# Designed miniproteins, single chains, continued (2), part 10

Each design is a single chain, and the fold is of that chain. pLDDT is the mean over its residues in the fold that is shown.

## One batch from the design tools (miniprotein)

Design m4333
Fold by ESMFold2-Fast:
Structure m4333 (fold): chain A 89 residues (1-89)
Amino acid sequence: MPKEILELQVEAGVAMIEGAVAVRLDDKEGIKKAADRLVEIGEKLAEAGDYKGAAETYRVAAELYRKAGDEEKAEEAEKKAKEAEEKAK
């Protein structure tokens, strides 16, 4: 695994934990910030060729956006997850 992909996967894990903490605190701004970060990381993972990691990352972002009440961004992230999942096959 290239060092770049490993670093992005670690960054995604940290952002997922930050999102989970924000959900527990009912911090909608923090939830959206974590979801936005996950979308950026997912895009970088896809560019690096880790489509499976990108799909998983986008899916978590979509869940966080839904918890924050941002259905539009949740649908966009879910679409990105499906596109990445198809490329991983």
Scores: mean pLDDT 85

Design m4334
Fold by ESMFold2-Fast:
Structure m4334 (fold): chain A 101 residues (1-101)
Amino acid sequence: MEPLEDRIRRLVELAAEVARLKGKLNNLSDQEIDKLAEETRKKVEADYRSRLEKLQAEIDAHLAAGDTEAAVQLARQFMADVDSEIERLEAEVEKLKKELE
């Protein structure tokens, strides 16, 4: 099992790869593909940073209230969501690669 930070990094890179493959399928230039991938990476990173900040605030609030079980469940739900999104993106990458064959 990899750390959450490494999972999010992998998710961001998978999202960027999906953007690159979609750009190739749409016959974009290499420059346009690189720009699309970089913009996608930044947007996904910003989204997950915001989600992590909100999650941490909710966890901290539950811990301050003595609700350790609720804090653990929130963390598990977030990790499951990240893992599910990674699986979805990996499947999309494979689908797009087949369309490029």
Scores: mean pLDDT 86

Design m4335
Fold by ESMFold2-Fast:
Structure m4335 (fold): chain A 56 residues (1-56)
Amino acid sequence: SGMEREEKHRRILEEILKKEEELKKKYPNDFQKRIEELGKLNIELQKEREEEKEKE
């Protein structure tokens, strides 16, 4: 609804894209490893969002 929500969403997306790019360089032929690491990042980012809501 607001720019603040879009900014938070963009930040999460940028973090995921950064990790994806890093993983492509580290594990160019290991698709499973990249998926596992991206899954871990998604869980971590979701936990951060929950913690941030508690602080507000």
Scores: mean pLDDT 73

Design m4336
Fold by ESMFold2-Fast:
Structure m4336 (fold): chain A 58 residues (1-58)
Amino acid sequence: GIYKAVKDVPKHSDETLELKKGDLVEELEDLGGGFVKAKNLKTGEEGIVNKESLEKLS
């Protein structure tokens, strides 16, 4: 599914996804515990992001 970032998310580690508010991300895998592996469609980067930073669009 496609999600939108609801806030800026700074890069905290090599495994985490950096986001700017309004960036669109594609969910690749649900990791459990409120985290997903996602791809930022603007930057092409993949990483782990907290679902609380995302709004589901589809």
Scores: mean pLDDT 83

Design m4337
Fold by ESMFold2-Fast:
Order: structure tokens, then sequence, then C-alpha cells
Structure m4337 (fold): chain A 57 residues (1-57)
């Protein structure tokens, strides 16, 4: 499990392997930035994070 997937799971979110890779490319290896991006998506009502959702936001 990637760090992004572990963080998403801790927040009650689901994230695909493809979406996790895209998020890592956007924020790099910064766990705090990953957490903030996941929280931003959760605040927007997004609980199932797919690559398509990340491409649109």
Amino acid sequence: MSPVQALAQSLGLTISDEAAALLEERVGLDDLAMLQELLRLKRQGITDITAEILRRV
C-alpha cells in the first residue's frame, strides 16, 4: 500500500492505485501535502477518489 493509500484509508476515503500515483506526482513525497490534498477532496464531498476525479480538480 502506498503512503497516499494509507492516508486515504485513515480518513475514511478510497483511492485507486492510479489516483494514488497521480496524487504523489502532484504533491511529491510530502506526507503533510498529501494529507491536506486528501482533506480538501473530502471537504468537497469526494469519498471515492479516482484518477478521473483528480484530473478534473
Scores: mean pLDDT 77

Design m4338
Fold by ESMFold2-Fast:
Structure m4338 (fold): chain A 92 residues (1-92)
Amino acid sequence: MEELKKEAEELYEEALEHIEKAREAIEAGDFETALEHLEKAMEKAKKIEELAREAEKLGDKELAKELREKALEVEIEVGVLLIEIAVRLVFP
């Protein structure tokens, strides 16, 4: 269980790093690099969701809830940035 929590924390940090790099790429007008980083952030979110399901199976409902909330946070941030890319492509 401690290892599961640590793995999820590492994935969450990696997802936030990719989101930050995506924001930097958007500001630079490098939308290809931005999309690549957003894809990596979504991969990390999916892995966190998998760990949340594992935590629930192990009986740790509180950890499962925390991990689902972290995954959802990443997914929302990615969605916002995808909309920003779309707006900048339509209204350059």
Scores: mean pLDDT 88

Design m4339
Fold by ESMFold2-Fast:
Structure m4339 (fold): chain A 68 residues (1-68)
Amino acid sequence: MSEELREEVDEGVAAIAGAVALLAFRKGAPLEEALAFLERTKERLPTEGSRRVLDEFERELEELARRR
């Protein structure tokens, strides 16, 4: 796998993981569980792009939690 293709794949997987975490949280999963899931995903996807995507979803989760 080329480095460029790896970065695209990792960023795509990060986006899917983030969307899943947001959906789970909106359906009643604990914030801590959703954040832990994203943190584990960061450990498996160490590219800059994937971390940036996951950081953005973490911010969205925290913002949604503050509105409760």
Scores: mean pLDDT 79

Design m4340
Fold by ESMFold2-Fast:
Order: C-alpha cells, then sequence, then structure tokens
Structure m4340 (fold): chain A 55 residues (1-55)
C-alpha cells in the first residue's frame, strides 16, 4: 500500500538524518512528497532539526 511505502521511506529518512546525511534525507523527502506532500513538509523540518542538532 501507499501508506506502507510512506512508512518505509520515513524510516530511511530518519536513519539518514541521524547519520547527518543531508543528501539522502533530501532524496527520501522528495519520494515522500510524491505520496503525501503535507507529511513530507513536516518530516523535512524534523529531519533538518535532527541534522542541525548534531553540531
Amino acid sequence: SMEEKASKIERELFEAALNGDKEKADKYIEQLKKINPSRADYFKELAEKIIEGKK
């Protein structure tokens, strides 16, 4: 389902963000945006905060 696909992308997004991998995070945000744009916008902001919070 699209929801299962979105959940998998979100997991990969958080893993990339925790690793400080901005390029991978941006890639997953673009994929999520094609499924659910508002959800992608929320997780984009969250991922940016995680990456920035790592110094």
Scores: mean pLDDT 81

Design m4341
Fold by ESMFold2-Fast:
Structure m4341 (fold): chain A 71 residues (1-71)
Amino acid sequence: EELRKELLKAIGDILAAIGDIIEAEQKLEKAEAAGDEEAVAEAKKELEEAKKELEAAKAKLREVEEKLNKL
């Protein structure tokens, strides 16, 4: 039961990270269209942070999958 809970949480973390990436990409596109260099820099930073969150979430999902495969 705990592994199922960990799996659902890991999937949720991945979905949240993907959402953050999409939001940051949209902010970047709007900032570039407006020619706002400060907003472009901020959006790029948010995108980089969101990508790091996704990689961490993917690593955790892999760990949970490995535990499930041993059952």
Scores: mean pLDDT 82

Design m4342
Fold by ESMFold2-Fast:
Structure m4342 (fold): chain A 119 residues (1-119)
Amino acid sequence: SALDEAVAALRAAGATSIGILKDDGTYYFTVTVRTADGTNVVAVGKFPSEEELVEALRRLAEALKQGIDAFVKTAKELGFDVVEVRAGDEQAHLEVTRAAAKAIGSTTEQVLETLKRIA
């Protein structure tokens, strides 16, 4: 499918983990990129259609090929919440959890279990 091709392109561009959840016509999306210094960059978003998600993923894949700064800029322009998680940064871990909970509409615990499965 177009979605499978877009996800494959994002993985090929350097995405470490990808999570997609469909609930009542809404697509919830989480992508993680691990940088060379061990920082995890997490982008979280929701889309009202598969077509809008596919276009967003294609743009993210092209941006990620240009580097992490381009990925972060493009993700924010596409309406994703973006959080950087450094080793030992509990504040950043909390921000990732909040961004994911906001996008998915779930409890903090449910979001953490979802992120743990896709990490």
Scores: mean pLDDT 75

Design m4343
Fold by ESMFold2-Fast:
Structure m4343 (fold): chain A 91 residues (1-91)
Amino acid sequence: KLFEGLKEYLLEKLREKLKKAGVKEEEQKKKLEEAEKKLEEEIKEFLEKLKELGLEPPETEEEMREAIEAIAEHEGLEFSDVEESKAALLK
């Protein structure tokens, strides 16, 4: 259930980006539905990969958000938080 809430959080971030870019509501809904389906599959695959690598599964909302943001980036979705996190790490 928690991963459903985090998926919604990322979709809300994407919605804000599409709105800022002036994308029509009809197009926004289509892209959000496609992103939701892809994120759900990617979350499952990512958790399996983390388990195979012997990494601990995310225990906090922040850790889960970071994991899902990484999955979303892999699918080619643009999120400002991912770019900001990378900039901070390079500093």
Scores: mean pLDDT 62

Design m4344
Fold by ESMFold2-Fast:
Structure m4344 (fold): chain A 65 residues (1-65)
Amino acid sequence: MEKEKLKEEAKKLLTEAHLALLQKKIDEAIELFSKAIVLAHKAELSPEEMAEINKEALREAQKKV
């Protein structure tokens, strides 16, 4: 799987995790964060790349609430 695709998928999962957390769906949020972390690890993302996708994910989540 391409690094770009893994990074994009991790960002989507982080967005869903933040949304679930805002809705107090704790179990769902934990599963989504876990999946995002696994994908980020598989993609060998740098700390800068991790910060970037997390910031983007939070921004997207905020637009939906």
Scores: mean pLDDT 80

Design m4345
Fold by ESMFold2-Fast:
Structure m4345 (fold): chain A 90 residues (1-90)
Amino acid sequence: MKEELEKKAKEALELAKKFLEEAKEVYKKYGKVDEDNLSEEAIKNAERAAELLLELKKAGEEGKKLAKEVEEEVKKLAEEYRKELEKEKA
């Protein structure tokens, strides 16, 4: 069971990273990130990551802990990309 939850957490993180990488490139091209400028694949990756996080949150205390860890890693990565974009504009 724990191995299954860890696989879901890893998949959610990988999908979120793919979404953030595309969002970064969209921002470089258009100066903003919105649904109109995102690919269908990026949107699906974000939706699938969200689904996996919800499944983890429903899987008891171990799942909730893993979901929180993934969410914290995603937030750190998003902040890093934001700082990179700000440096590139300077």
Scores: mean pLDDT 78

Design m4346
Fold by ESMFold2-Fast:
Structure m4346 (fold): chain A 97 residues (1-97)
Amino acid sequence: HMERLAKVFGIPLEVVKEIGKVSREIFEKLNEIDRLAQVDREAALKAIDELRTWIEETHKKLLEKYKDNENAVKVIERLHERILATLDAYREWLERQ
């Protein structure tokens, strides 16, 4: 339940919902890139770089929106770090193909 996650992390339900929406958008974009990788690896690598730029821009907007909530900032920063690490690992894997 989103209400339970909000209590566990000490953040507003609104923040949990917005993070959930961003995570879904990233997952959808990664699925599109995975399909593209089967046809055009170079285009897929470019799409990963474009997704990274979108993630960085979205991260900055989320930080500005929730800057007055210390717990929200910490959760957003931690998720951002993990998402970028996952994306970088996938890019490295794809380059080796």
Scores: mean pLDDT 84

Design m4347
Fold by ESMFold2-Fast:
Structure m4347 (fold): chain A 70 residues (1-70)
Amino acid sequence: MPPVEPQRPEVEIPEDAPEEVKELMREVVRLQQELDRLLAEGAPPEVRREVDRRLRELLRRLGEAIEEWR
């Protein structure tokens, strides 16, 4: 596989962000931790893909919320 540049989190939240944006970020972190937990527990790939899909959807919503806020 070709090497890829590390993905920088483009959803860094400033401290003055509204609570809605901060809440979405907290949910992103929780899902990310859940995905790591599932990987450590040897969960089936279908379950891991479902959590990853939810994480991606939440990141999309976070981006939209940031755009609407600013």
Scores: mean pLDDT 72

Design m4348
Fold by ESMFold2-Fast:
Structure m4348 (fold): chain A 94 residues (1-94)
Amino acid sequence: APLPSPLEPALPAEARAYLAQGVAAAKAGDLEKAAEYFRQAAALARAAADATGSERARAAAVALEHLARALEAAAAGDYDAHEEHARQASAALA
C-alpha cells in the first residue's frame, strides 16, 4: 500500500512527482535512490517557498531534507542518525 503523505498538499506538482518516486524507491528497498528523489523534491519545495513565501512549503522542504538524510544514514547502517533525522522530519511538519 502507498504510504500516506502529509507533504503532498504543500508541494508543487513537480516536487510531488519526485516524492512519489522516492516513496516507490524506498518501498523497493533502494534507499540511496529514494534519498536522491527526496533531495530533488526538497529543492523544488524550497524554491516554491522562496517564490511564494509559503511556510507550508518551507516546512515540507525541511522535512524532505531530513527524510533524505535519514535514508542515507539507514543505507550506511547508521541507525542513530536515521532515528534523529526521522524525528527532525516529523518535528518540521508539527
Scores: mean pLDDT 80

Design m4349
Fold by ESMFold2-Fast:
Order: C-alpha cells, then sequence, then structure tokens
Structure m4349 (fold): chain A 69 residues (1-69)
C-alpha cells in the first residue's frame, strides 16, 4: 500500500542518515552494517522508488571508496 511504502522510505532515510554520520566519524564497519540493512530492505521491496535505491547505491559506493583508502 502507499502508506506502507512511505513508512519503508522513512525507515530507509533514517538508515541512510545513520550510515552517513558513521562514515563521517570513520566508523566504516558500523556504517557497512547499516548500509547492508538498507540493501536488504530494498531487496525485499523492489517496488521502492528509484530515487531511494540510487541514494543507497551512492552511499555504498562512497563507503567502498573510503575503505579503499
Amino acid sequence: SPMEQTKLEFRLLALLTEAWLLMKQGKLEEAEKVIEEAEELIKRNPDLSQTVKENVEKLRKELEEKKAQ
């Protein structure tokens, strides 16, 4: 339903915010666990907006770039 999708999008926004803050603190392992939770939610809910999926993919890429250096 539209309401359940909205709740999931707010949950994803909260997870993205938490992961971003952890990455700014250099807590990369903790950030990765939060990103994995967001990725699992997207996998279970493929009908989520493309914008939300792109935001999670962007944050995953930023994490991998930080881990590589």
Scores: mean pLDDT 85

Design m4350
Fold by ESMFold2-Fast:
Structure m4350 (fold): chain A 60 residues (1-60)
Amino acid sequence: SKKEKVELFKEEFERIKKIWEERLEKAKNNPNWSDEEKAELEKELKEQLQEIEKKIEELE
């Protein structure tokens, strides 16, 4: 059902957010990563989370 799909997307959103936040924290503390690479990861995270939010809104 539509409601079940919304809940699954919300769970996926929280799961992905946690994984990406952990990756960003590791990247920020990694001396082998450049500032540009760190900025690109932050951009990718924001874009992925926005796409999931958009999918949730479309289903609501």
Scores: mean pLDDT 76

Design m4351
Fold by ESMFold2-Fast:
Structure m4351 (fold): chain A 60 residues (1-60)
Amino acid sequence: MKTFKIETDSLLSAIGAALAAIGELPEAEVKLDGNTVTITVPDTPEYIAKAEELVKRYNR
């Protein structure tokens, strides 16, 4: 398992990131804590690449 963290500017942005992770990464564990979303994915290239893309999309 590999863990990624998304730091956002607001709770609304964090909720958006968490919902995207849940919808796009069904095998992932997603945690929301304030403005921070933690995503834990299987150690596969596909899941790692998708998690990294979500970090780029939502991380500020």
Scores: mean pLDDT 80

Design m4352
Fold by ESMFold2-Fast:
Structure m4352 (fold): chain A 70 residues (1-70)
Amino acid sequence: MSEEEEVRRRLNYLTLKVIEAEKKSTDSSFLKKLRTLVEEAHRAYEAGDVERARQLIDEAEKLFEEYKKK
């Protein structure tokens, strides 16, 4: 329960951050990759694959952190 709730919360937060970044349109290649990871995480979560969803969220968060370094 707590693990699934955490994954859902992180996924929702990450989705909002991607939408905000897309509105600013600073890097199309980066945003496309980030969007793809988030969409794959949503599909994994809806399929009940919480572990895969977490892995994809971790990957997307890492990619977002790399973006912040610039």
Scores: mean pLDDT 77

Design m4353
Fold by ESMFold2-Fast:
Structure m4353 (fold): chain A 61 residues (1-61)
Amino acid sequence: LTPEQKEFLEKLEREVTLLVAQGRLEEAVALVESRIEEYKDKDPELAKILERMKASLERLL
C-alpha cells in the first residue's frame, strides 16, 4: 500500500469504528460499499481490502 492508501484506510477505519460503536452498523456497511464502488475500477487492490472490511462488518449483523 502507498502512504496515501494507508492514510485513507486509517481514516475510514476510524469512521467505521465510530459508526459501529454507535450501533449504526448498516450505515457503516453502506459507507464501505460506497468506497468499494468508487475504487473498484481505479484501485482494485484497495477495493479488495475494502471488501474484506465489509465482510468483517457483515459478521456483526
Scores: mean pLDDT 81

Design m4355
Fold by ESMFold2-Fast:
Structure m4355 (fold): chain A 64 residues (1-64)
Amino acid sequence: EEELKKEIEKFKKEIDNLVKEGRQRLADMEAAGAPVEEIGRAVREFLEKIDELKKKYSNFLKKK
């Protein structure tokens, strides 16, 4: 139904926003002189979160 299309658009925007926000945060951390190790951990956590969202999003669509 219409709700499904709205959810798809919402997820697309959320994923894009998360990536953009994560990139900005990483740039800010670099500018602030954060340790590379800490930056690496932030990247890993961000990628894991995105991956989980992708899986849930895809699974939700397939479950239809």
Scores: mean pLDDT 75

Design m4356
Fold by ESMFold2-Fast:
Order: C-alpha cells, then structure tokens, then sequence
Structure m4356 (fold): chain A 63 residues (1-63)
C-alpha cells in the first residue's frame, strides 16, 4: 500500500499524513517534488529531515 511504501522512510503517523495528502490532492506528487523541504515540513507537519525524504521520494516517482 501507499502507507506501507511511505513507512519505509517515515514513521506511521507521518506516512499516514503524506498518504492522505496524496489521495486528496490531484497534483500531490508534482507539488511535493517542487516545494522546498521547509514548505513540505510546514504543509504536512513533518520534521525537515522527513520533508527532505518525502521530496526525494516524490522526485523519484516522477522520474
């Protein structure tokens, strides 16, 4: 599942927040790939380190 994939790089609560964003937002991957880590951290209530991991993951998915 999407949550299981994200839980490899995030804790369960953070993975759920990112997965929920991906499900509700049509351009979620593009948004996460283009925002700064700080913007992602603020948007999804993540640590800066987790936001960097999410951005790298989103960029990999779009490559």
Amino acid sequence: SLEDELSKILDAASARRVADFLRREPDALAILATLSPQEIADLLSLSLADAKRVRAWAREKLA
Scores: mean pLDDT 86

Design m4357
Fold by ESMFold2-Fast:
Structure m4357 (fold): chain A 109 residues (1-109)
Amino acid sequence: SVEDIVNEVFRKLDEIIEKLKPYDPDFADELRAQVRVFRRKVEEKLAAGAPELDILRDIVNFLRGLKATLERRAAESTDPELQKVYQEAIDELDKMISELEKRIAELEA
């Protein structure tokens, strides 16, 4: 269900935040606040009966924005351990985006 997809996305985002926290605590805190605000918006849309397609598009757009931020931070970092943690997060976001875009394509067909 769309609710199961939403819950899985936010569980994975929480995991990314926890992995970032030891290396970049300030950014992890900022990201946690952004994810909390976004989660509330998604939950409000679900409660209002918004179409699954609209919810999934919002999630993909959020994940793409986060990926762009992580790519910039990785490029600007000189810490190889932090670069590795950013790259692992980017790889997980790419997987999530790919899976969600496949679901969107199925719903548009």
Scores: mean pLDDT 90

Design m4358
Fold by ESMFold2-Fast:
Structure m4358 (fold): chain A 56 residues (1-56)
Amino acid sequence: SSLEEKLEQLKKELEKLKQQAEAAKNDPVTQLKYLVHILALSGEIYVLERQIEKKK
């Protein structure tokens, strides 16, 4: 479904953000910004997974 395709895209984006956060570990301000975005994206993934599950 289109929701499953969106979930796949968000998971790929999360992987990229995790790599960027790791690369920025010597810059606390930049690392924190990436971690905040990781948290926000994780929340979006959670909501979307709940929507997909409700449709089964």
Scores: mean pLDDT 82

Design m4359
Fold by ESMFold2-Fast:
Structure m4359 (fold): chain A 60 residues (1-60)
Amino acid sequence: MVPETPGQAKLFVSLGKKYLEEGDAEKAIEYAEQALKADPDNEEAKKVLEEAKEKLKKKK
C-alpha cells in the first residue's frame, strides 16, 4: 500500500534541497532517503542524496 507517495517524494526532495543549501547535510540525507523510499526512481532525490553525502564527507 502506497498512499499518495509520489507527491510526497517531491516534497521531501524540496526539503532535502533546502537543508543542503543551509549546510545541514545530515538532514538533507534524511529527506532524500524519505523521497527515495516514496519514489525509488526519483532521479532528483538520488542527486540530492549524492550531493549531501559528498558534503558530509568534507565535514570532519
Scores: mean pLDDT 76

Design m4360
Fold by ESMFold2-Fast:
Structure m4360 (fold): chain A 62 residues (1-62)
Amino acid sequence: FKVGDIVRAKYDIKSDNEDELSLKKGELLEVLEVLPDGFLLVKSLKTGKEGLVPESLLELVG
């Protein structure tokens, strides 16, 4: 993953942490930052919300 990538949520994700983003399967997001701990800072293209998501739960769209 790299900044500017469009990614898709592989699963419905419910976050228990306010810094993490809750997602629906198939939701499209833009990568804003790649973090060293296996997290991405992403922005939802549907809602405009920003938050952290584990990179293992996302896939590249193209």
Scores: mean pLDDT 79

Design m4361
Fold by ESMFold2-Fast:
Structure m4361 (fold): chain A 74 residues (1-74)
Amino acid sequence: IEEAKKLVEEIKQAADAGDLDKVRSLTRKLAEIAEKEGFTRIAETLRRMAEDPSATAEDLKAGAEYALKVLEKK
């Protein structure tokens, strides 16, 4: 989960910078990690959010933070 923590930190930095394309790219990478850890539902949710044109950087940031909390509670 150390890689997930790093990605969430990068997502937060990209969101604060307003770089939505980078936030979406990093969120897709986080989904791959969640899938590898066996959290298929979280991975599917993250992929859908990253592809949702109405999702804001703040929405993706919140989703990433929630996913990390779920991964850490394993």
Scores: mean pLDDT 78

Design m4362
Fold by ESMFold2-Fast:
Structure m4362 (fold): chain A 82 residues (1-82)
Amino acid sequence: GEAEKLIEEAKEKLKQGDFEGALELLEKAIEIGRNDPEVLKKVKELVMEILRKAEDKKIILRAIGLGLRVIGELFDLELAKR
């Protein structure tokens, strides 16, 4: 779907060392696919990869913020199961 295309583009940006571009695409992927646990899982994995590779404080803080957002969306999905 649309979110999966954004994730694939984010993977390509990450391979190129464009962490800012990758984070922008992952933020958009969450907005579109926040109700899809597979989308959230893939975004989480890429955020963790950015956190392992990034040295820039602003990039690290942005990635942490996005990671927390993913955790919140996954928690919302778990609550929706009731």
Scores: mean pLDDT 84

Design m4363
Fold by ESMFold2-Fast:
Structure m4363 (fold): chain A 90 residues (1-90)
Amino acid sequence: GPPRVLTDEEIAELAKRVRVAVLRVYVETGNIDEAKKIGDTLIDTIVSRVAPEHRERVREALRKAVDEAINEAKTLSPEEIQARVDAELA
């Protein structure tokens, strides 16, 4: 079949899922380095499954999502982070 191209909407949904996973690890562990580690692992895993010509674009979007999640972890209380995770999963 034709190579699967990720739409902007599909990339945004993947970025949202990665962001939620990073925030969850931070809430569970209280550890920014563990949250970064899961973010980096998810980026590598997702990008490895994308067609080579789209890997850079997807990696950049997911890296931005991880960086935004880490910034939220540094600036918000654990309770505010949990409320945001719960709202995004509802």
Scores: mean pLDDT 82

Design m4364
Fold by ESMFold2-Fast:
Structure m4364 (fold): chain A 80 residues (1-80)
Amino acid sequence: AEEYNKKGEEAFKKGDLDSAIKYYEKAIELDPNYAESWANLALVYKKKGDDGKANEYLGKAFQLGGREVGLKTGKELLDL
């Protein structure tokens, strides 16, 4: 799961949002409890302008990763 999460981060940094989504979805398929991939998926959807999905996935990241993952992701969303 972590390897696909890192590939998603690389795609996101390059502005390839569709590839980033695919990699994060693969990470979640391998480990549905990997809160960081849910958090990163929220950031990608926020950057695409899909606030509904961004908020939904942010909520999942908070639920699975707890306060620190959720707060870090929320801060990153505010910077977008």
Scores: mean pLDDT 76

Design m4365
Fold by ESMFold2-Fast:
Structure m4365 (fold): chain A 68 residues (1-68)
Amino acid sequence: SSAVADIALALGNVDYKRGDYEGAVESYRLAIRVDPRNREAWRNLADAYRKLGKTDEAERFEKQAEEA
């Protein structure tokens, strides 16, 4: 449901603010699994990947956000 995706997105945001970018990735991936059209989750996943130094994957997820 969209509510589950929203909760997963919020959990990812908490992890991201704490500097736990790996934890943020897991939560954002859950949000996308529940709602693949959640553009915010795709953008935030891209941001987390950039923090992890994975810029090529981040660019791919940014494109997914545009298509969602």
Scores: mean pLDDT 87

Design m4367
Fold by ESMFold2-Fast:
Structure m4367 (fold): chain A 73 residues (1-73)
Amino acid sequence: MIDQLEKEIKEIEAKIKELKKQRDELVKQLKEAPPDIQEIAKLIGQILRTIGDILDLERKKKELEAELEKLKA
């Protein structure tokens, strides 16, 4: 159980890292002045979705860390 929780936490950390990298790449694309308002709106939408996914995974990670702490208590 403890070893499985630690494994899941590590997997979530890896996913968060990848999503943060994707977010930074999208922000860079936005800064490089897309040709029109529609393209800007699309990039903003993708950035917001990526932020939402990061927040969801960070919440799940905290829940798993709290469960791990309870098992070690």
Scores: mean pLDDT 80

Design m4368
Fold by ESMFold2-Fast:
Structure m4368 (fold): chain A 92 residues (1-92)
Amino acid sequence: SDAVRRELIAMAELAAEDGGTVRASGDGDTVTLVLEGLSVTTLTAIALRAIGLGLDGADVEVKIEGSTLTITVGGLSPEEVAAVVAHAAALG
């Protein structure tokens, strides 16, 4: 699931580039990524990428509320969880 880790980081970076806010939290093997203040175009692009991970067999849940996108991904190693959370924290 290193590919899943890389994809979550890429989604977080895309959200930050759009001027959105990025927050991530880890719980066991699960990462929750909360992206806020996104344009409809960027929100749609990231949501489709997250759905694509689920179609490829990843344990993914996607929730959209207004301009807030929440992506929850399970089945990650502790190192992958820590890497995603640390990267999101650096993006602010």
Scores: mean pLDDT 86

